# Ledger of designs, part 97: designed miniproteins, single chains, continued (3)

Each design is a single chain, and the fold is of that chain. pLDDT is the mean over its residues in the fold that is shown.

## One batch from the design tools (miniprotein)

Design m11573
Fold by ESMFold2-Fast:
Structure m11573 (fold): chain A 89 residues (1-89)
Amino acid sequence: VPRIVALAIEAIGLAEDARLAGASEEVVELLLEAARYIAREELEKAAELLRRAAELLRAEEERLGETARRLAELAERLAEEAERLAKEL
């Protein structure tokens, strides 16, 4: 599987995990939009959206507990991966 396609699938999976965990619609929408930008190879934009989603997930930690922290860490890792891929292009 091409690395960009794998990254987009991971972002979609993270959006579904966030939705199931009860994260806000804003978080889910940001993660899905990030996946769309990854698919368009707009990796810098995708990284911005992933970092924004992580920021909101950390703010939701009081409501969602450890799950929000874990999801934020995953979003941050995907942002770092998108940033690395952007540098290779």
Scores: mean pLDDT 87

Design m11574
Fold by ESMFold2-Fast:
Structure m11574 (fold): chain A 63 residues (1-63)
Amino acid sequence: HLAEGEALRAQGRYEEAVEKYREAIREDPNNAEAWRNLGVALARLGRNSEAAEYLAKARELEA
């Protein structure tokens, strides 16, 4: 799901990318890359509060 989300994000399909990143997180909640990519995609959609929350989660997991 992570790679699929990345391909969708590269195409500018951010809403669909969000769905794939959420699937990746369900499979592995400790996948910091999936949380970071979810935050980036949400920021592109203008959902900045949610983006900040998930980017903070990614940083926490990378510590």
Scores: mean pLDDT 80

Design m11575
Fold by ESMFold2-Fast:
Formats: C-alpha cells, sequence, structure tokens
Structure m11575 (fold): chain A 102 residues (1-102)
C-alpha cells in the first residue's frame, strides 16, 4: 500500500466511524440521554494495525463526534486521520448513515 493509499484508507475509516458515532449520538439524544462516550479499539488486518479512537458528546443542544484513525505497518505509523462533526454536520452525518442502512 502506498502512502497515499494508506492516508485515503485512514480518512475513509475515520469518516465511517464518525458517521456511525453521530447516528448513535442522535439516538441517545432522542431518548433524552446526555453524557460523553469514549471508545478505543485496536485490531490487526493483513499486516496492518488499526487504532480507532472515538469521542461522542451528547447534550440537549446537540451531538459532537471526534474520530481518529491511526494505521501502522510493522510497528511504524503510515497514516493518521481525524474527523470532527458538530451540530448540523453531525445531524447530516447521522441521516446519511441511516439512509445507507435502509
Amino acid sequence: MSAAEAQARAEALAEAAARAAAAIGAELQAKGEEGTLRLHATYERDGLTVELEVKLEVSKEGVKVEATVRLSRDGKLVAEARVVLEGEEARAAAKAFYEEQR
């Protein structure tokens, strides 16, 4: 995988994670839930190590998502991407996620 391919993959994963988190946040907000959710995941696939960190903040005022993806190959960081969605952007991302699941 080239550096450009690694970066594109990291960006795509961060966008997907942010969209999914925004959808979860919208559901929690609809139920009147408030708080901060933090998820950390590490997995290996085809010689790549993927680290995913998601921070989801839910309040009556809205949803904020921060998603970070780090890709490493053989212990070396090859790509990193971060996506932040807040307010209207988070609402649009949640809607897109639900429409793709229908």
Scores: mean pLDDT 82

Design m11576
Fold by ESMFold2-Fast:
Structure m11576 (fold): chain A 56 residues (1-56)
Amino acid sequence: MEKELEELERERERLLRLGEQNRDSDPQLAIEYDIEASFQAMKIAILKLELENKKK
């Protein structure tokens, strides 16, 4: 399986967790983590489309 996809999914999960942890204490930092996680989610979607196109 594609290592890049697994790595991106792991990083997205980490960023979402950090955002949740900081939501009450530092909401601005939490927003930054959410934005980063959204960026990882876009990369995941693109990579999944690429993999799907290679396999019917």
Scores: mean pLDDT 78

Design m11577
Fold by ESMFold2-Fast:
Structure m11577 (fold): chain A 91 residues (1-91)
Amino acid sequence: MPTVLVSGVAVDAAGNPAAGARVTSSAGVTATSDAAGRFRLEVPVPEAGLHTVTLTVTFPSGRVATATLEVHVAAGETTHAYVAVGEDGTV
């Protein structure tokens, strides 16, 4: 089963790294951002091709941001995707 490795950074409304933000994918995989705001998700996809991965980020402030990623997954490969998500919305 192909996998998308999503690496990203959560940033607060002031542009500082947001530690402790909860990241949830549409596939049910979750992660929490570290002290540098960094997170990593390993999202399984059913087959190669174009897939949409939706991330919901809940910040320690209680604010919620949503990011949608369109990823082309090659057959037999792991695809890497990078995203930055701001507390004021997707950046």
Scores: mean pLDDT 77

Design m11578
Fold by ESMFold2-Fast:
Structure m11578 (fold): chain A 61 residues (1-61)
Amino acid sequence: SELEERAQELVKEIRELLAQGFSLEEIAERIAERLGISVETAKELVTASLEQIIEFLEKHA
């Protein structure tokens, strides 16, 4: 439940930033800073499915 909520919030943020015209690179940098991960890993999350994001958060929770 908590991991699903965090994954949904992340997906919502990514979609909102894309709608505002931010590039995938800019979005990845913001997510990397917020989650304390590499920009390369954040780029994978930006293009990931909800299931893949949940799996990532489970590993880092």
Scores: mean pLDDT 76

Design m11579
Fold by ESMFold2-Fast:
Formats: structure tokens, sequence, C-alpha cells
Structure m11579 (fold): chain A 58 residues (1-58)
């Protein structure tokens, strides 16, 4: 599924410490999750804020 592919790409970007790409992909995933489940979308919001804080320190 598109969500599974995005999850794989996000994981790969995070493993490479490419937080900018990971954030972009996670924001895209967040939109798709919101259409299916508000609870899952909240978990994605937490990860997005975490990545934004890392980027702000760079």
Amino acid sequence: SELDELSKKIREAREKKDYETALELLEKKRVLIEQQSEVAALAADHEIEELKKILEEL
C-alpha cells in the first residue's frame, strides 16, 4: 500500500539521518492516515514535531 511504501522510505531516511526527507515523507503519510484514522494521525504529528526540533538544531 502507499502507506507501507511511505513508512519504508521514512525509516530509510531516518536511518541515513536525512531528517529533512523523513519529515517531508512523514507529513505526506500524516495526510493519508488522517483520512483513515484520527488516532493514527496524532501519532504521526508527534513524530513530525520530533523531526522539526532536530532540524531546528541543525
Scores: mean pLDDT 81

Design m11580
Fold by ESMFold2-Fast:
Structure m11580 (fold): chain A 60 residues (1-60)
Amino acid sequence: SAEEERILELVRQKRYEEAARLLQEISLKDYDLAKRILNRLLREDPEAVEKIFSVPTPKV
């Protein structure tokens, strides 16, 4: 999907903060898609996943 490709592009550019925000947005709208993207990242680039989850979450 376009959202999956965008997250992968952000990860390649090392834009982990933007990738984290977009993944959170996708998770709220389509949890299954977010889970699929996360599983792909865990398989292809587990280090990027650690960096994404180290980004401080904005206060809601």
Scores: mean pLDDT 77

Design m11581
Fold by ESMFold2-Fast:
Structure m11581 (fold): chain A 67 residues (1-67)
Amino acid sequence: KVEELKKKADEYEKLRQNAEASLAWTTAGEAKIDAARAADVGANLQRHIDYLKKKAEEYKKEAEKLK
């Protein structure tokens, strides 16, 4: 059970890292075309990253509670 929670935390952490990379690539590309669009896309990706970070922390806390 604890091992399953740790795996879930790792999965969300990897998704967060991938989303952060996507944010960097997308905002850099969009900013060359339209600064306002880059800001909107960046805000949407940042909210998704924040969600993934919360999920990773949540599963880490659950794993710690079960030791």
Scores: mean pLDDT 73

Design m11582
Fold by ESMFold2-Fast:
Structure m11582 (fold): chain A 58 residues (1-58)
Amino acid sequence: MEAQARILNALAENPAGLSQRELAERTGLSQSTVSRHLAVLEAQGLVERVDGRYRLSA
């Protein structure tokens, strides 16, 4: 499965937001993999970081 799609699906299921650690646990990805994909998604405006948690942007 595509790592980015797994991260986006996990965030969609958790609208209050997830930490990098929680995303790694839910997706089965390493924290390093999650961190790299989150950086790209945040730069694209698809994901935002609020109070140390990541969630989908409106």
Scores: mean pLDDT 81

Design m11583
Fold by ESMFold2-Fast:
Structure m11583 (fold): chain A 60 residues (1-60)
Amino acid sequence: MKEKEELSKALIEINELVKKYTDPAEIRKGIDEIISKLSPKVKEKLEITKAVLDRQLAAA
């Protein structure tokens, strides 16, 4: 399914973003950009991941 490839690619990009930046604001911006480029179905799945990540970054 297309969504599986798209999700996998987005997760790789998010991982590279986290390696490149340590500032939570920069990471959040990058994640927003990645999510905005995805299909609606993949966006729904990543919105949950984003909420968890935002919570972790706020706690750090």
Scores: mean pLDDT 71

Design m11584
Fold by ESMFold2-Fast:
Formats: sequence, structure tokens, C-alpha cells
Structure m11584 (fold): chain A 103 residues (1-103)
Amino acid sequence: SLTMPESVEAKEGGSVTLTVTYTGSEPIYAWRWYKQKEGKEKELLIYNGKQANVSSRFSGSVSGNTASLTIKNLKKEDSATYYFEALTPSGWHRSPGTKLTVK
């Protein structure tokens, strides 16, 4: 399973790191981070450590059983729900998502 905080608050101009913990026994073959705002399409941020066509303020990494998404120089438009997805032998698994509020 994938677990992460339900919500995180951060200050505009600061930085935040969102983390997800993997407690499954299957190997992870691929992973991605994406952003979802209400009424908008899902936006891919990072795929397997490679940044998609998004701001360089976004970076992602995996270390051990944790994955992280770091957002630097936070802007109010970064307020959204962020999701992590992992590919295992049983298919793609999605985290519950973390709602980020930038104040």
C-alpha cells in the first residue's frame, strides 16, 4: 500500500516536500507524480525521476521505501492535490493524495 499525509500547509515563497511510504512487498518498476486541481485535467510532473514539461521548481526522487516530491519557491497556484503512482507486477497503484494549501 501507499500512504501519505491527507493535507499539508506551506507558505508562499517557501518550499515543501511531500512524501509517500510504500509498505508493499512487490518491486516498483516505474513511478510518477502528478497534480490535480478541481475542474482541471491531471498534470504529469515527474516520471521515473525525469521532470515533465513543468516548472523546474518541481523535483522528485525515490529512496528506500519512500518517494518524495519537492516544490521550491511555492506559489498560490501550487495549491492542489498531489498523487503518487507506482507500477508493480500487479499493475498501477495510486496514493490517496495529499492536499497542499499554499498560504
Scores: mean pLDDT 83

Design m11585
Fold by ESMFold2-Fast:
Structure m11585 (fold): chain A 86 residues (1-86)
Amino acid sequence: LAEKYIEQGKKAKDRGDNRLASRSYHLSGIQYRRQGNLEKAADSYQKAIELDPSYSRAWFNLARVYRELGNDEKAEEALAKGKEAS
């Protein structure tokens, strides 16, 4: 469940474990996307990259979701940042 990953991310962040927090939010984004909630998926991926900007997979998934939402400008920006993080 996406909400369980969000809870795990918050707990990890509280412990100062930004890497685990980032991965937990990324997993919540994947779950929201599978449910068709693209806006919540984008929000979760954004939280993942805020905690770990070097997490290229989260940037690429964010780009994919922005493209699905019809926001090509944000998709291109996220894709470029993902390539820089790779």
Scores: mean pLDDT 86

Design m11586
Fold by ESMFold2-Fast:
Structure m11586 (fold): chain A 63 residues (1-63)
Amino acid sequence: EEIEAKVKAIVGKQLGVKEDEIDPNKSFQELGGDSLSSVELKAALEKEFGTEIPLKEVFNSIA
């Protein structure tokens, strides 16, 4: 779906990984994220979608 593609692009950009390297079965920490990166990702998703999206829902959307 369109939202899934946009989520993968934003996650990849924020974590510095390729979209095809994003495994939805891995935790945010396993993808190289930390507490600061989670705040930055949340802000980027809010800016793109106009609403606050929890990281858990982000990975549910791309699974």
Scores: mean pLDDT 68

Design m11587
Fold by ESMFold2-Fast:
Structure m11587 (fold): chain A 114 residues (1-114)
Amino acid sequence: SEKEKIALEIKKALDELIEALNDAYRAVLEGDLEAAVRALEEAERALERLEEKLREAGLLSPRIAELIERLREELEEARRAAEEGDLEAALEELERAFELLRELSEEIGKELEK
């Protein structure tokens, strides 16, 4: 069904974002700041893909849009910290990004159940 296809595409985009954030977190912990920057750039692209899929599906609620914008800001701050070699700041911003991602995942789940 079309509804099942849309749900699978959104879940795939969300999983890609989760994987990119986990890759960034591991790279920061290992002190590989170049790998962290690349993973954060991939996370930013994955977030753009997720937003587009949500928009196409008519699921981009004001709450989801707000969470996406906040997550984008935290990803940009994490990337800047990694580019500057600030491991502690990069970890703090990534922790905030994971919390926003948890809230975003919950809100997307609610929309997919409608």
Scores: mean pLDDT 88

Design m11588
Fold by ESMFold2-Fast:
Structure m11588 (fold): chain A 77 residues (1-77)
Amino acid sequence: MTEEERKRLDAEVLYALGVMIAHLSELAAKKGDVETAKELVDLIEKIADQLREMGYTELADELRKLAEEVKKLIEKA
């Protein structure tokens, strides 16, 4: 595996993790666990920043959209 292949795999894994965390944060918000939902949203944003630094801006933007959706749920809770 080349260094470039490793970086691409790392980006794909981070993106998948970010999507899973977004879903967990949505479930936490819906259950009224606003503190956990906020912590998970912060983690999604950190993953999005990491993806952007790695040059995967489209994946980073998709995670940011998911984070904003969860933030709207938190505002309603």
Scores: mean pLDDT 83

Design m11589
Fold by ESMFold2-Fast:
Structure m11589 (fold): chain A 58 residues (1-58)
Amino acid sequence: MRRARAVAPVPETGPNDLGLRAGEEVEILEELDDTTVLVRSVATGREGIVPKSLLEEV
């Protein structure tokens, strides 16, 4: 299972975006392009798109 953590708060800016708190853990489901990934929050089970630059793999 490929896991990452938000390095900063991630705002919801679009209808498919997932908002995250700093330090929130996510599972990477799919790489959509070179700048964005589809993830699932470990805490909430919510899925959405997050910028790769705001995630650190754990």
Scores: mean pLDDT 79

Design m11590
Fold by ESMFold2-Fast:
Structure m11590 (fold): chain A 62 residues (1-62)
Amino acid sequence: IEKLKEIFEEVLGVSPIKEDDDFFELGGNWKKAGILRKKIEEKLGITIPLSDIYKNPTIKSL
């Protein structure tokens, strides 16, 4: 969870981020969602589809 928060903050360029903050409401878009997915895979070894980020755009739901 702490790692996800760091990745969200890095991708969005905003801090602090709360676990219930919406990725897209904080300025995320499809390009940043792709970057988010890639960093999660690189740092956590977890592969998530872009559709999951779209449907579950918060740290607590992802």
Scores: mean pLDDT 76

Design m11591
Fold by ESMFold2-Fast:
Structure m11591 (fold): chain A 60 residues (1-60)
Amino acid sequence: KEEEIGVVDIVAAIGHLLYQKGDFEGAVEAYRRAAELASKIDPEHAKRYEELAKQVEKDA
């Protein structure tokens, strides 16, 4: 189960790096991917990543 959470964290980290590079579309996609993966394990974390994607989308 920690292995699955680790993958979600890596995908979210990729989204963060894309956001720092100014690739807002890529960042949104990565956060949405992390939310989808997390939704099967931890719905609370899934909502958190979905909110991050929405925030990045507003900034773009």
Scores: mean pLDDT 76

Design m11592
Fold by ESMFold2-Fast:
Structure m11592 (fold): chain A 80 residues (1-80)
Amino acid sequence: SADKEAEKLMEEAERLYKEGMKLYSQGKFDEALKLYEEARELFEKALSLATDPGLKAIIERKLQEVENAIKTVERAKKLK
C-alpha cells in the first residue's frame, strides 16, 4: 500500500537524519547538511505517498525536525 511505502521511506529518512546528527556532533557540518538534505527529500516523498492522517502528522513533525537541524548547521558553519 501507499502507506507502507511511505513508512519505508520515513524509516530510511530517519536513519539518514540520525547519521547526520552524529556527524554534526563531530563538527562535520558539510557531511551532516548533506545527510539532512537527503533525509528531507525522503520525508517529503513519504508525505506525498501517505494517506493515513496519523502517519502524515508524524512525517510532518519529522520534516520540521530536519528543517530545524538544517538551519542549525547553516548557523554553525557561519560562526566557524
Scores: mean pLDDT 88

Design m11593
Fold by ESMFold2-Fast:
Structure m11593 (fold): chain A 60 residues (1-60)
Amino acid sequence: SNKEVAELLVKAKPKSKEELRELIEKYAPKELQPELLEILEKHDDVRLATLEIVEFLLNK
């Protein structure tokens, strides 16, 4: 579920945008990946990217 993916991202605490991208591509639903990757590209800070992606997943 989207909640399980969000919990996984919070627990993983990705340290780089590349690590976060790999987690999205591996665990997120394929249909949501384009939007999640767009959020990732919008942020320079991986922590802020992770938080916005988690919020997006919890609201979907």
Scores: mean pLDDT 85

Design m11594
Fold by ESMFold2-Fast:
Structure m11594 (fold): chain A 40 residues (1-40)
Amino acid sequence: SEELEKIQKKADELYKKRFSTVEKRIEEGQKRLEELAAAA
């Protein structure tokens, strides 16, 4: 049914969005570490 396809598509979008958020957090952490390393 169309409802099932809609649910699957929504799940895929949520997964993609969450992954993007995690990547952003990793980049922020990496930048912070580089700042600390440069200050040392």
Scores: mean pLDDT 79

Design m11595
Fold by ESMFold2-Fast:
Structure m11595 (fold): chain A 97 residues (1-97)
Amino acid sequence: SMMERLREEARRLLEELRRLLREGAPVEEIAALLRRLAELVEELGDDELIEELARALGEALLEQVRRNPDSEVTVEEAEAFIAEQLAQLRALVEARR
């Protein structure tokens, strides 16, 4: 089924995202993967995948902030950004129902 294929691709991209985040890949590569993954998650309307994406992004952003104390982004700002992105994805999924 097309939906099963899209879900498998989303899972694969989520795993790749976790790898890139763990290895400290360039922000541009992470952003490109996030855009593609967000499009797939929106199309699937899968709340579990949306939550997994938010969790992976959250863990990576918190780790980056902790490793760079001179960062302009605080832990609180990173958490707020993640919450906002999750809310936007959920709103897009709900609007398509």
Scores: mean pLDDT 68

Design m11596
Fold by ESMFold2-Fast:
Structure m11596 (fold): chain A 67 residues (1-67)
Amino acid sequence: SVEEAVELARQGRFKEALELLKKLGYSKEEAAKVLAERLGAPQSAVKEAIETGDAELLDRRTVEAVL
């Protein structure tokens, strides 16, 4: 379900959330919009997280934003 994908994204599992939404018939762009709106995050940030696919880069960006 869409809620299941949103829960995965809240856990930082953006790849798994995207794959689940794609199975539900959403495009990559539509999936990014749905996740962005449900998480209260910018669509650009969610799209970047999906495109990079690198947990290490996402973790470093989050840590550096706090500094």
Scores: mean pLDDT 67

Design m11597
Fold by ESMFold2-Fast:
Structure m11597 (fold): chain A 70 residues (1-70)
Amino acid sequence: SSLAVLARVTARELLEAGLISEEEAQELIDRGNRDDVDGVLALLERLKARHPEAAAMLDSAAATIREEAG
């Protein structure tokens, strides 16, 4: 699905930026593979709370995911 692709791309970017663990990246990918839009958005919101410096990147990813889901 498109959500699975977006989740994988986002997980890779966040891993490269050092913002998440491999385990967190896999959780994001798994939620995307299940087409769990709310679950992906909830995970991104938790990451934003932990990494306010990445808020713009995470908000952009969330906006793209919402657009794809609609």
Scores: mean pLDDT 84

Design m11598
Fold by ESMFold2-Fast:
Parts: C-alpha cells; sequence; structure tokens
Structure m11598 (fold): chain A 65 residues (1-65)
C-alpha cells in the first residue's frame, strides 16, 4: 500500500519531468501516462519491483524522443 503510493508519486514526477524538459507533444505525453499506468498495474500484480518500473518508464520516455 505505502509502496504503491510512493511508486505512483515517483512515476508521476518522472512523467512531469520528461514532458516538461523534452517538450513532449500531447500524444507523446498520453503514451507516457499510459505506460506509467501499465507499470503500476504490473507492480500491483507483483510482476515488477518499483526500481524496475521506474527504469522501464525512463527507457520508454527515451524511445519517445
Amino acid sequence: EEELKKLNEELGKLLSKFVEENKLSEEQATELAEKALELLDKFYEGEITPEEALEELRKFAEALK
């Protein structure tokens, strides 16, 4: 529960940072948000760690550039 909330906050901060710093389009920002939700679901199901979720989001954001 606490870990899920912390991961959600960290994913949200990374998403905001990538959108702002890289001037992502509305379409790219939507794709990144969808990826963040997918990663939260995987964490909730016990499929990945918080560290893995954050790394996957960074990798996905880099691919959008």
Scores: mean pLDDT 78

Design m11599
Fold by ESMFold2-Fast:
Structure m11599 (fold): chain A 80 residues (1-80)
Amino acid sequence: ELKWSTFDLDVARRELEAARLFIEELKSKPVLTEQEKLDAENLVRYLRRKADEYAKSSDPEVQELAAEFRKIAEELEKLL
């Protein structure tokens, strides 16, 4: 199994923060464009894939990231 560095964990956390900001932007809009819906759907698939990958780790910190990625994907999907 690959050893997770502080850098790799920080990258994952930055990705989560970017996803949260995107969700807030979408929530500020009364109607989403077709492009915004497509971007959101693609991000949901990406976040779920990352959650599944991280969940396979024996590292508790990485498993916590898996749970966060899954939660953000669910929040984003609710806006679609």
Scores: mean pLDDT 80

Design m11600
Fold by ESMFold2-Fast:
Structure m11600 (fold): chain A 64 residues (1-64)
Amino acid sequence: MAEEIRKLGEELGLSPEAIDAFVKAVEAEQRGDKSTAASYATAGALIAVADGQPEGGRKLLRAV
């Protein structure tokens, strides 16, 4: 799952920082840490918006 999210983020042209945040969200979800997962997913979406890629951020957020 984390590897799939990384590939999807790269295909969508997201920044390494946005991709890393979404990967950390998936890793947190896999260990049952839902609060940390939500925090990282939110951070990834905000980074994507700041980078001018809100649609890419939305697609990755839906995948986590």
Scores: mean pLDDT 82

Design m11601
Fold by ESMFold2-Fast:
Structure m11601 (fold): chain A 82 residues (1-82)
Amino acid sequence: MEENLKKAEEYRKKGIEYFKQGKYDEAATWFNKAAGYYLQSGDFEKAAEAYRNAAIAYHKAGDTRNAEVFERLAKYAEELAK
């Protein structure tokens, strides 16, 4: 579990870096990868946060379809955290 959590944190930081550069599609990809590793580590709250960040990045990229998908994934992860 610690290896998955470390990967999730590394990928979350990459998402933030790309987001700051205005590279929203790449940012969304890294946030999605981070969310996957958070799910594998059982950190559903951080997985939901990462999915929300991916949705925000897709909205800024103009990719409304993927933004809606990741909004649903964030809600799903939030339900798992309960």
Scores: mean pLDDT 87

Design m11602
Fold by ESMFold2-Fast:
Structure m11602 (fold): chain A 77 residues (1-77)
Amino acid sequence: SAGMETLARELKEASKKADEESRKKVEEYVDRALRLIAEGGPREEVALELAKAASILQDALGMDAVNAVAAAVERAV
């Protein structure tokens, strides 16, 4: 779905501002979500992987970073 692909992209971009370990973990969850999307996998599984990425981003950069990602997704879709 366009919304989930946009969320994945925005989470990966935001993670570039995080420390190396947090960035790597966000990228791992985002890449899993993108593979599920490409394979036509269940939306619930995609959402869980993206939620894990968002949780790591929140821990690394705070809630304002997660809110900025949500706003970027809303503007794009």
Scores: mean pLDDT 85

Design m11603
Fold by ESMFold2-Fast:
Structure m11603 (fold): chain A 70 residues (1-70)
Amino acid sequence: SVETQAYLYLHYEEEREEAKKKLEDESVSEEERKELEEKIEEAESVIKTLLAIDKEGVEKAAKELKEKRA
């Protein structure tokens, strides 16, 4: 369902942003950096796939979920 796709979209966007934040805001080892970069690539791949299925529906449902979380 579009709701499930929106939850996955938000989850992977959050994971991507958290990983990017760790790369920028924290001193990380080369091993940790590689793990974070792999996590970002995985998240971006999933997001791209979800948006390819129903970009408009996923984006609208994601906005509603963000509003409810606030």
Scores: mean pLDDT 78

Design m11604
Fold by ESMFold2-Fast:
Order: C-alpha cells, then sequence, then structure tokens
Structure m11604 (fold): chain A 51 residues (1-51)
C-alpha cells in the first residue's frame, strides 16, 4: 500500500540517521523494518548489505 511504502521510506531514513551516529544495531533493525514494509526498497537492501 502507499502507507507501507511511506513507512518503509521513513524507516530507511531513520536507519541512515542511526548509522551516521554509529548505531549499527539500530540501523540494521530499521533497514529490516523498511524491507518488511516494502521488499522492493532497493536502498534499504543495499544499506543492509553494507552492514
Amino acid sequence: SALDRELSEAALRMGESALKRGDRDLARALYQTALRLDPTNERARENLKRL
């Protein structure tokens, strides 16, 4: 749904913010949440692979 895509993008942005602060565990959890909400979120998938 559109809401799931918006929430996926929000989770991705929160994860990127967490990673900038050095919180890798929170970043991983947020990227995984983004992928659960939208499995086609390529940016979340790439960021998760880099962890």
Scores: mean pLDDT 89

Design m11605
Fold by ESMFold2-Fast:
Structure m11605 (fold): chain A 61 residues (1-61)
Amino acid sequence: KVEELIKLLKDPDPEVRLKAAEELGKIGDKRAVEPLKAAVATDPSEEVRGAALKALSKIGL
């Protein structure tokens, strides 16, 4: 599930990327940390970048 969500962070649909970031934050798996950092830095959607940043905050455990 986590690996699939990491792939969805690069989906062409920004709604899919947003949902993937939110779900990765809820799961809290550290494997998502580097993919989420990349999304914060590079995603063209402000909403997706915000969701990825929130997800990173949740993974801090």
Scores: mean pLDDT 82

Design m11606
Fold by ESMFold2-Fast:
Structure m11606 (fold): chain A 89 residues (1-89)
Amino acid sequence: SVFEEVQAEAEKRAPTLKTEEEKRAAVEELTERLLRALGEELGAEELMEEIRRFLLLVEERGYEELSEEERERAERVGREFEELVERAR
């Protein structure tokens, strides 16, 4: 599974990452790869793009700087993703 591959690669890379920039780049790369693969496997590419955009906003602005509307959208997207992952088990 792509989940297992991404998780294994994350665990392998984690001890080699020394700067916050390196950690951010690794998280972005692995997240992008995971979301792309999930979108393809589950036919939910639009949902994955919405999750990716939200994660970028959180990384750039921080969760506290998000509007109430953006947070509510994130919670809805998170619930939809959780349901999708549950079905894919």
Scores: mean pLDDT 72

Design m11607
Fold by ESMFold2-Fast:
Structure m11607 (fold): chain A 97 residues (1-97)
Amino acid sequence: MAEATLTLESDRPIRVVRATVEGDGQVTITVKNLETGETATADLYAGQTVYLPVAPARKLEVTVKVESGKVTVRIEALDSDDADAPPVAEGTLTLEA
């Protein structure tokens, strides 16, 4: 198992986290709202994209766990419920277990 954490910060309230998984393997993604303390979790396979709604916040902590394989996870924070909205904050994590 491998684990990495990324902080997303925005001057606009984040409403949705879009996560896209590439490579080979299964990922657990946990998004923590650093203003409310609430968490949202999703399990993803390579090739999948998930949209995780969050209570509006300007700072989120994203933790990615991989049990086996090598994955790249693209994490994008959106200020809109529109799935095609441009990201206000973004990051990429590459993990190998």
Scores: mean pLDDT 83

Design m11608
Fold by ESMFold2-Fast:
Structure m11608 (fold): chain A 75 residues (1-75)
Amino acid sequence: SSAEEKRREELEREILLGVARLLEAVARLLLRKGKISPGEAAEILERAAELAEEAGDEELAAELRARAEELRAKA
């Protein structure tokens, strides 16, 4: 039924957003600890932005992409 499809979509969206936020948190942590470069952190944030965009959170996706570009500029 359409109601079952909607519930599946909502759950998938929540999972995608959860993973995007986890990737952002891990990238920030590893960057702060000097375990990854700004370029590597930017790549992780772009993956997180793709997940946020797939979830329909265009604002979060834009914020993550902006942060990734800022990190690349610091090369």
Scores: mean pLDDT 87

Design m11609
Fold by ESMFold2-Fast:
Order: structure tokens, then C-alpha cells, then sequence
Structure m11609 (fold): chain A 89 residues (1-89)
């Protein structure tokens, strides 16, 4: 599982590089791949971060506020679950 989380992190970083280059479709592709591997590894923080980055692109670059809101809400929910485990543990 840790190897999948590490691969997901590298994919997220690759997405960030495409975002910096203005290649938003490629950035989305890599963020979606990062989210998939983060889900498979159970890394809720990395999954949430991937969803936040997807929401950011849809909002800022495509003006798709509904899709952006959906991704941000999912990201917040995952982040709260992860923090809740630390707070309750």
C-alpha cells in the first residue's frame, strides 16, 4: 500500500508540473490517476489533495463552478475523515 501512495504522490507532482505549463487537460489526467492510486492505497489526505487540485482547475481554467464545487466538497469530506481519525485516536 505505501508504494501505491508514493506512486500517487509522484503522479500528483507530475500534474502540478503540467498545471504550471498551462497544460490543464494533462494536469487533470494526472490528478485523476493520482486520485485513483490514492484511493487504492487508502491515503485519504492524498485523495483529498488530488480532488482539491481537480476542483481548482475546473473553477479557475474552465469556469465549471458546479464540477469544481463537487470536487472541493469531496476533498473536504475526505480531509475531515482523515483529521477526525487523528483527533479521535
Amino acid sequence: MQKLAEQARKLLEKGDEYYKQGKYDEAIKYYKKAAELARESGDLLLLGESYFNLGKIYKEKYGDYEKAREYVIRGVALYLIAIGEEFDA
Scores: mean pLDDT 80

Design m11610
Fold by ESMFold2-Fast:
Structure m11610 (fold): chain A 55 residues (1-55)
Amino acid sequence: EREKLLEEIREGVKEFKEKNPNADEKEVKEILEVIADKLEELAGLEREEFWEAVK
């Protein structure tokens, strides 16, 4: 379900940032952009919703 997917993404990203506080902001954004692109293609998740969830 779309809502569950958004929750999993938000929690996964939050956990990643908490575990990797020294991660480069640019690298994290590049990874998230790739994920956003694939999720838009596979699940129809709009980029705006993805980015709103991971802010």
Scores: mean pLDDT 74

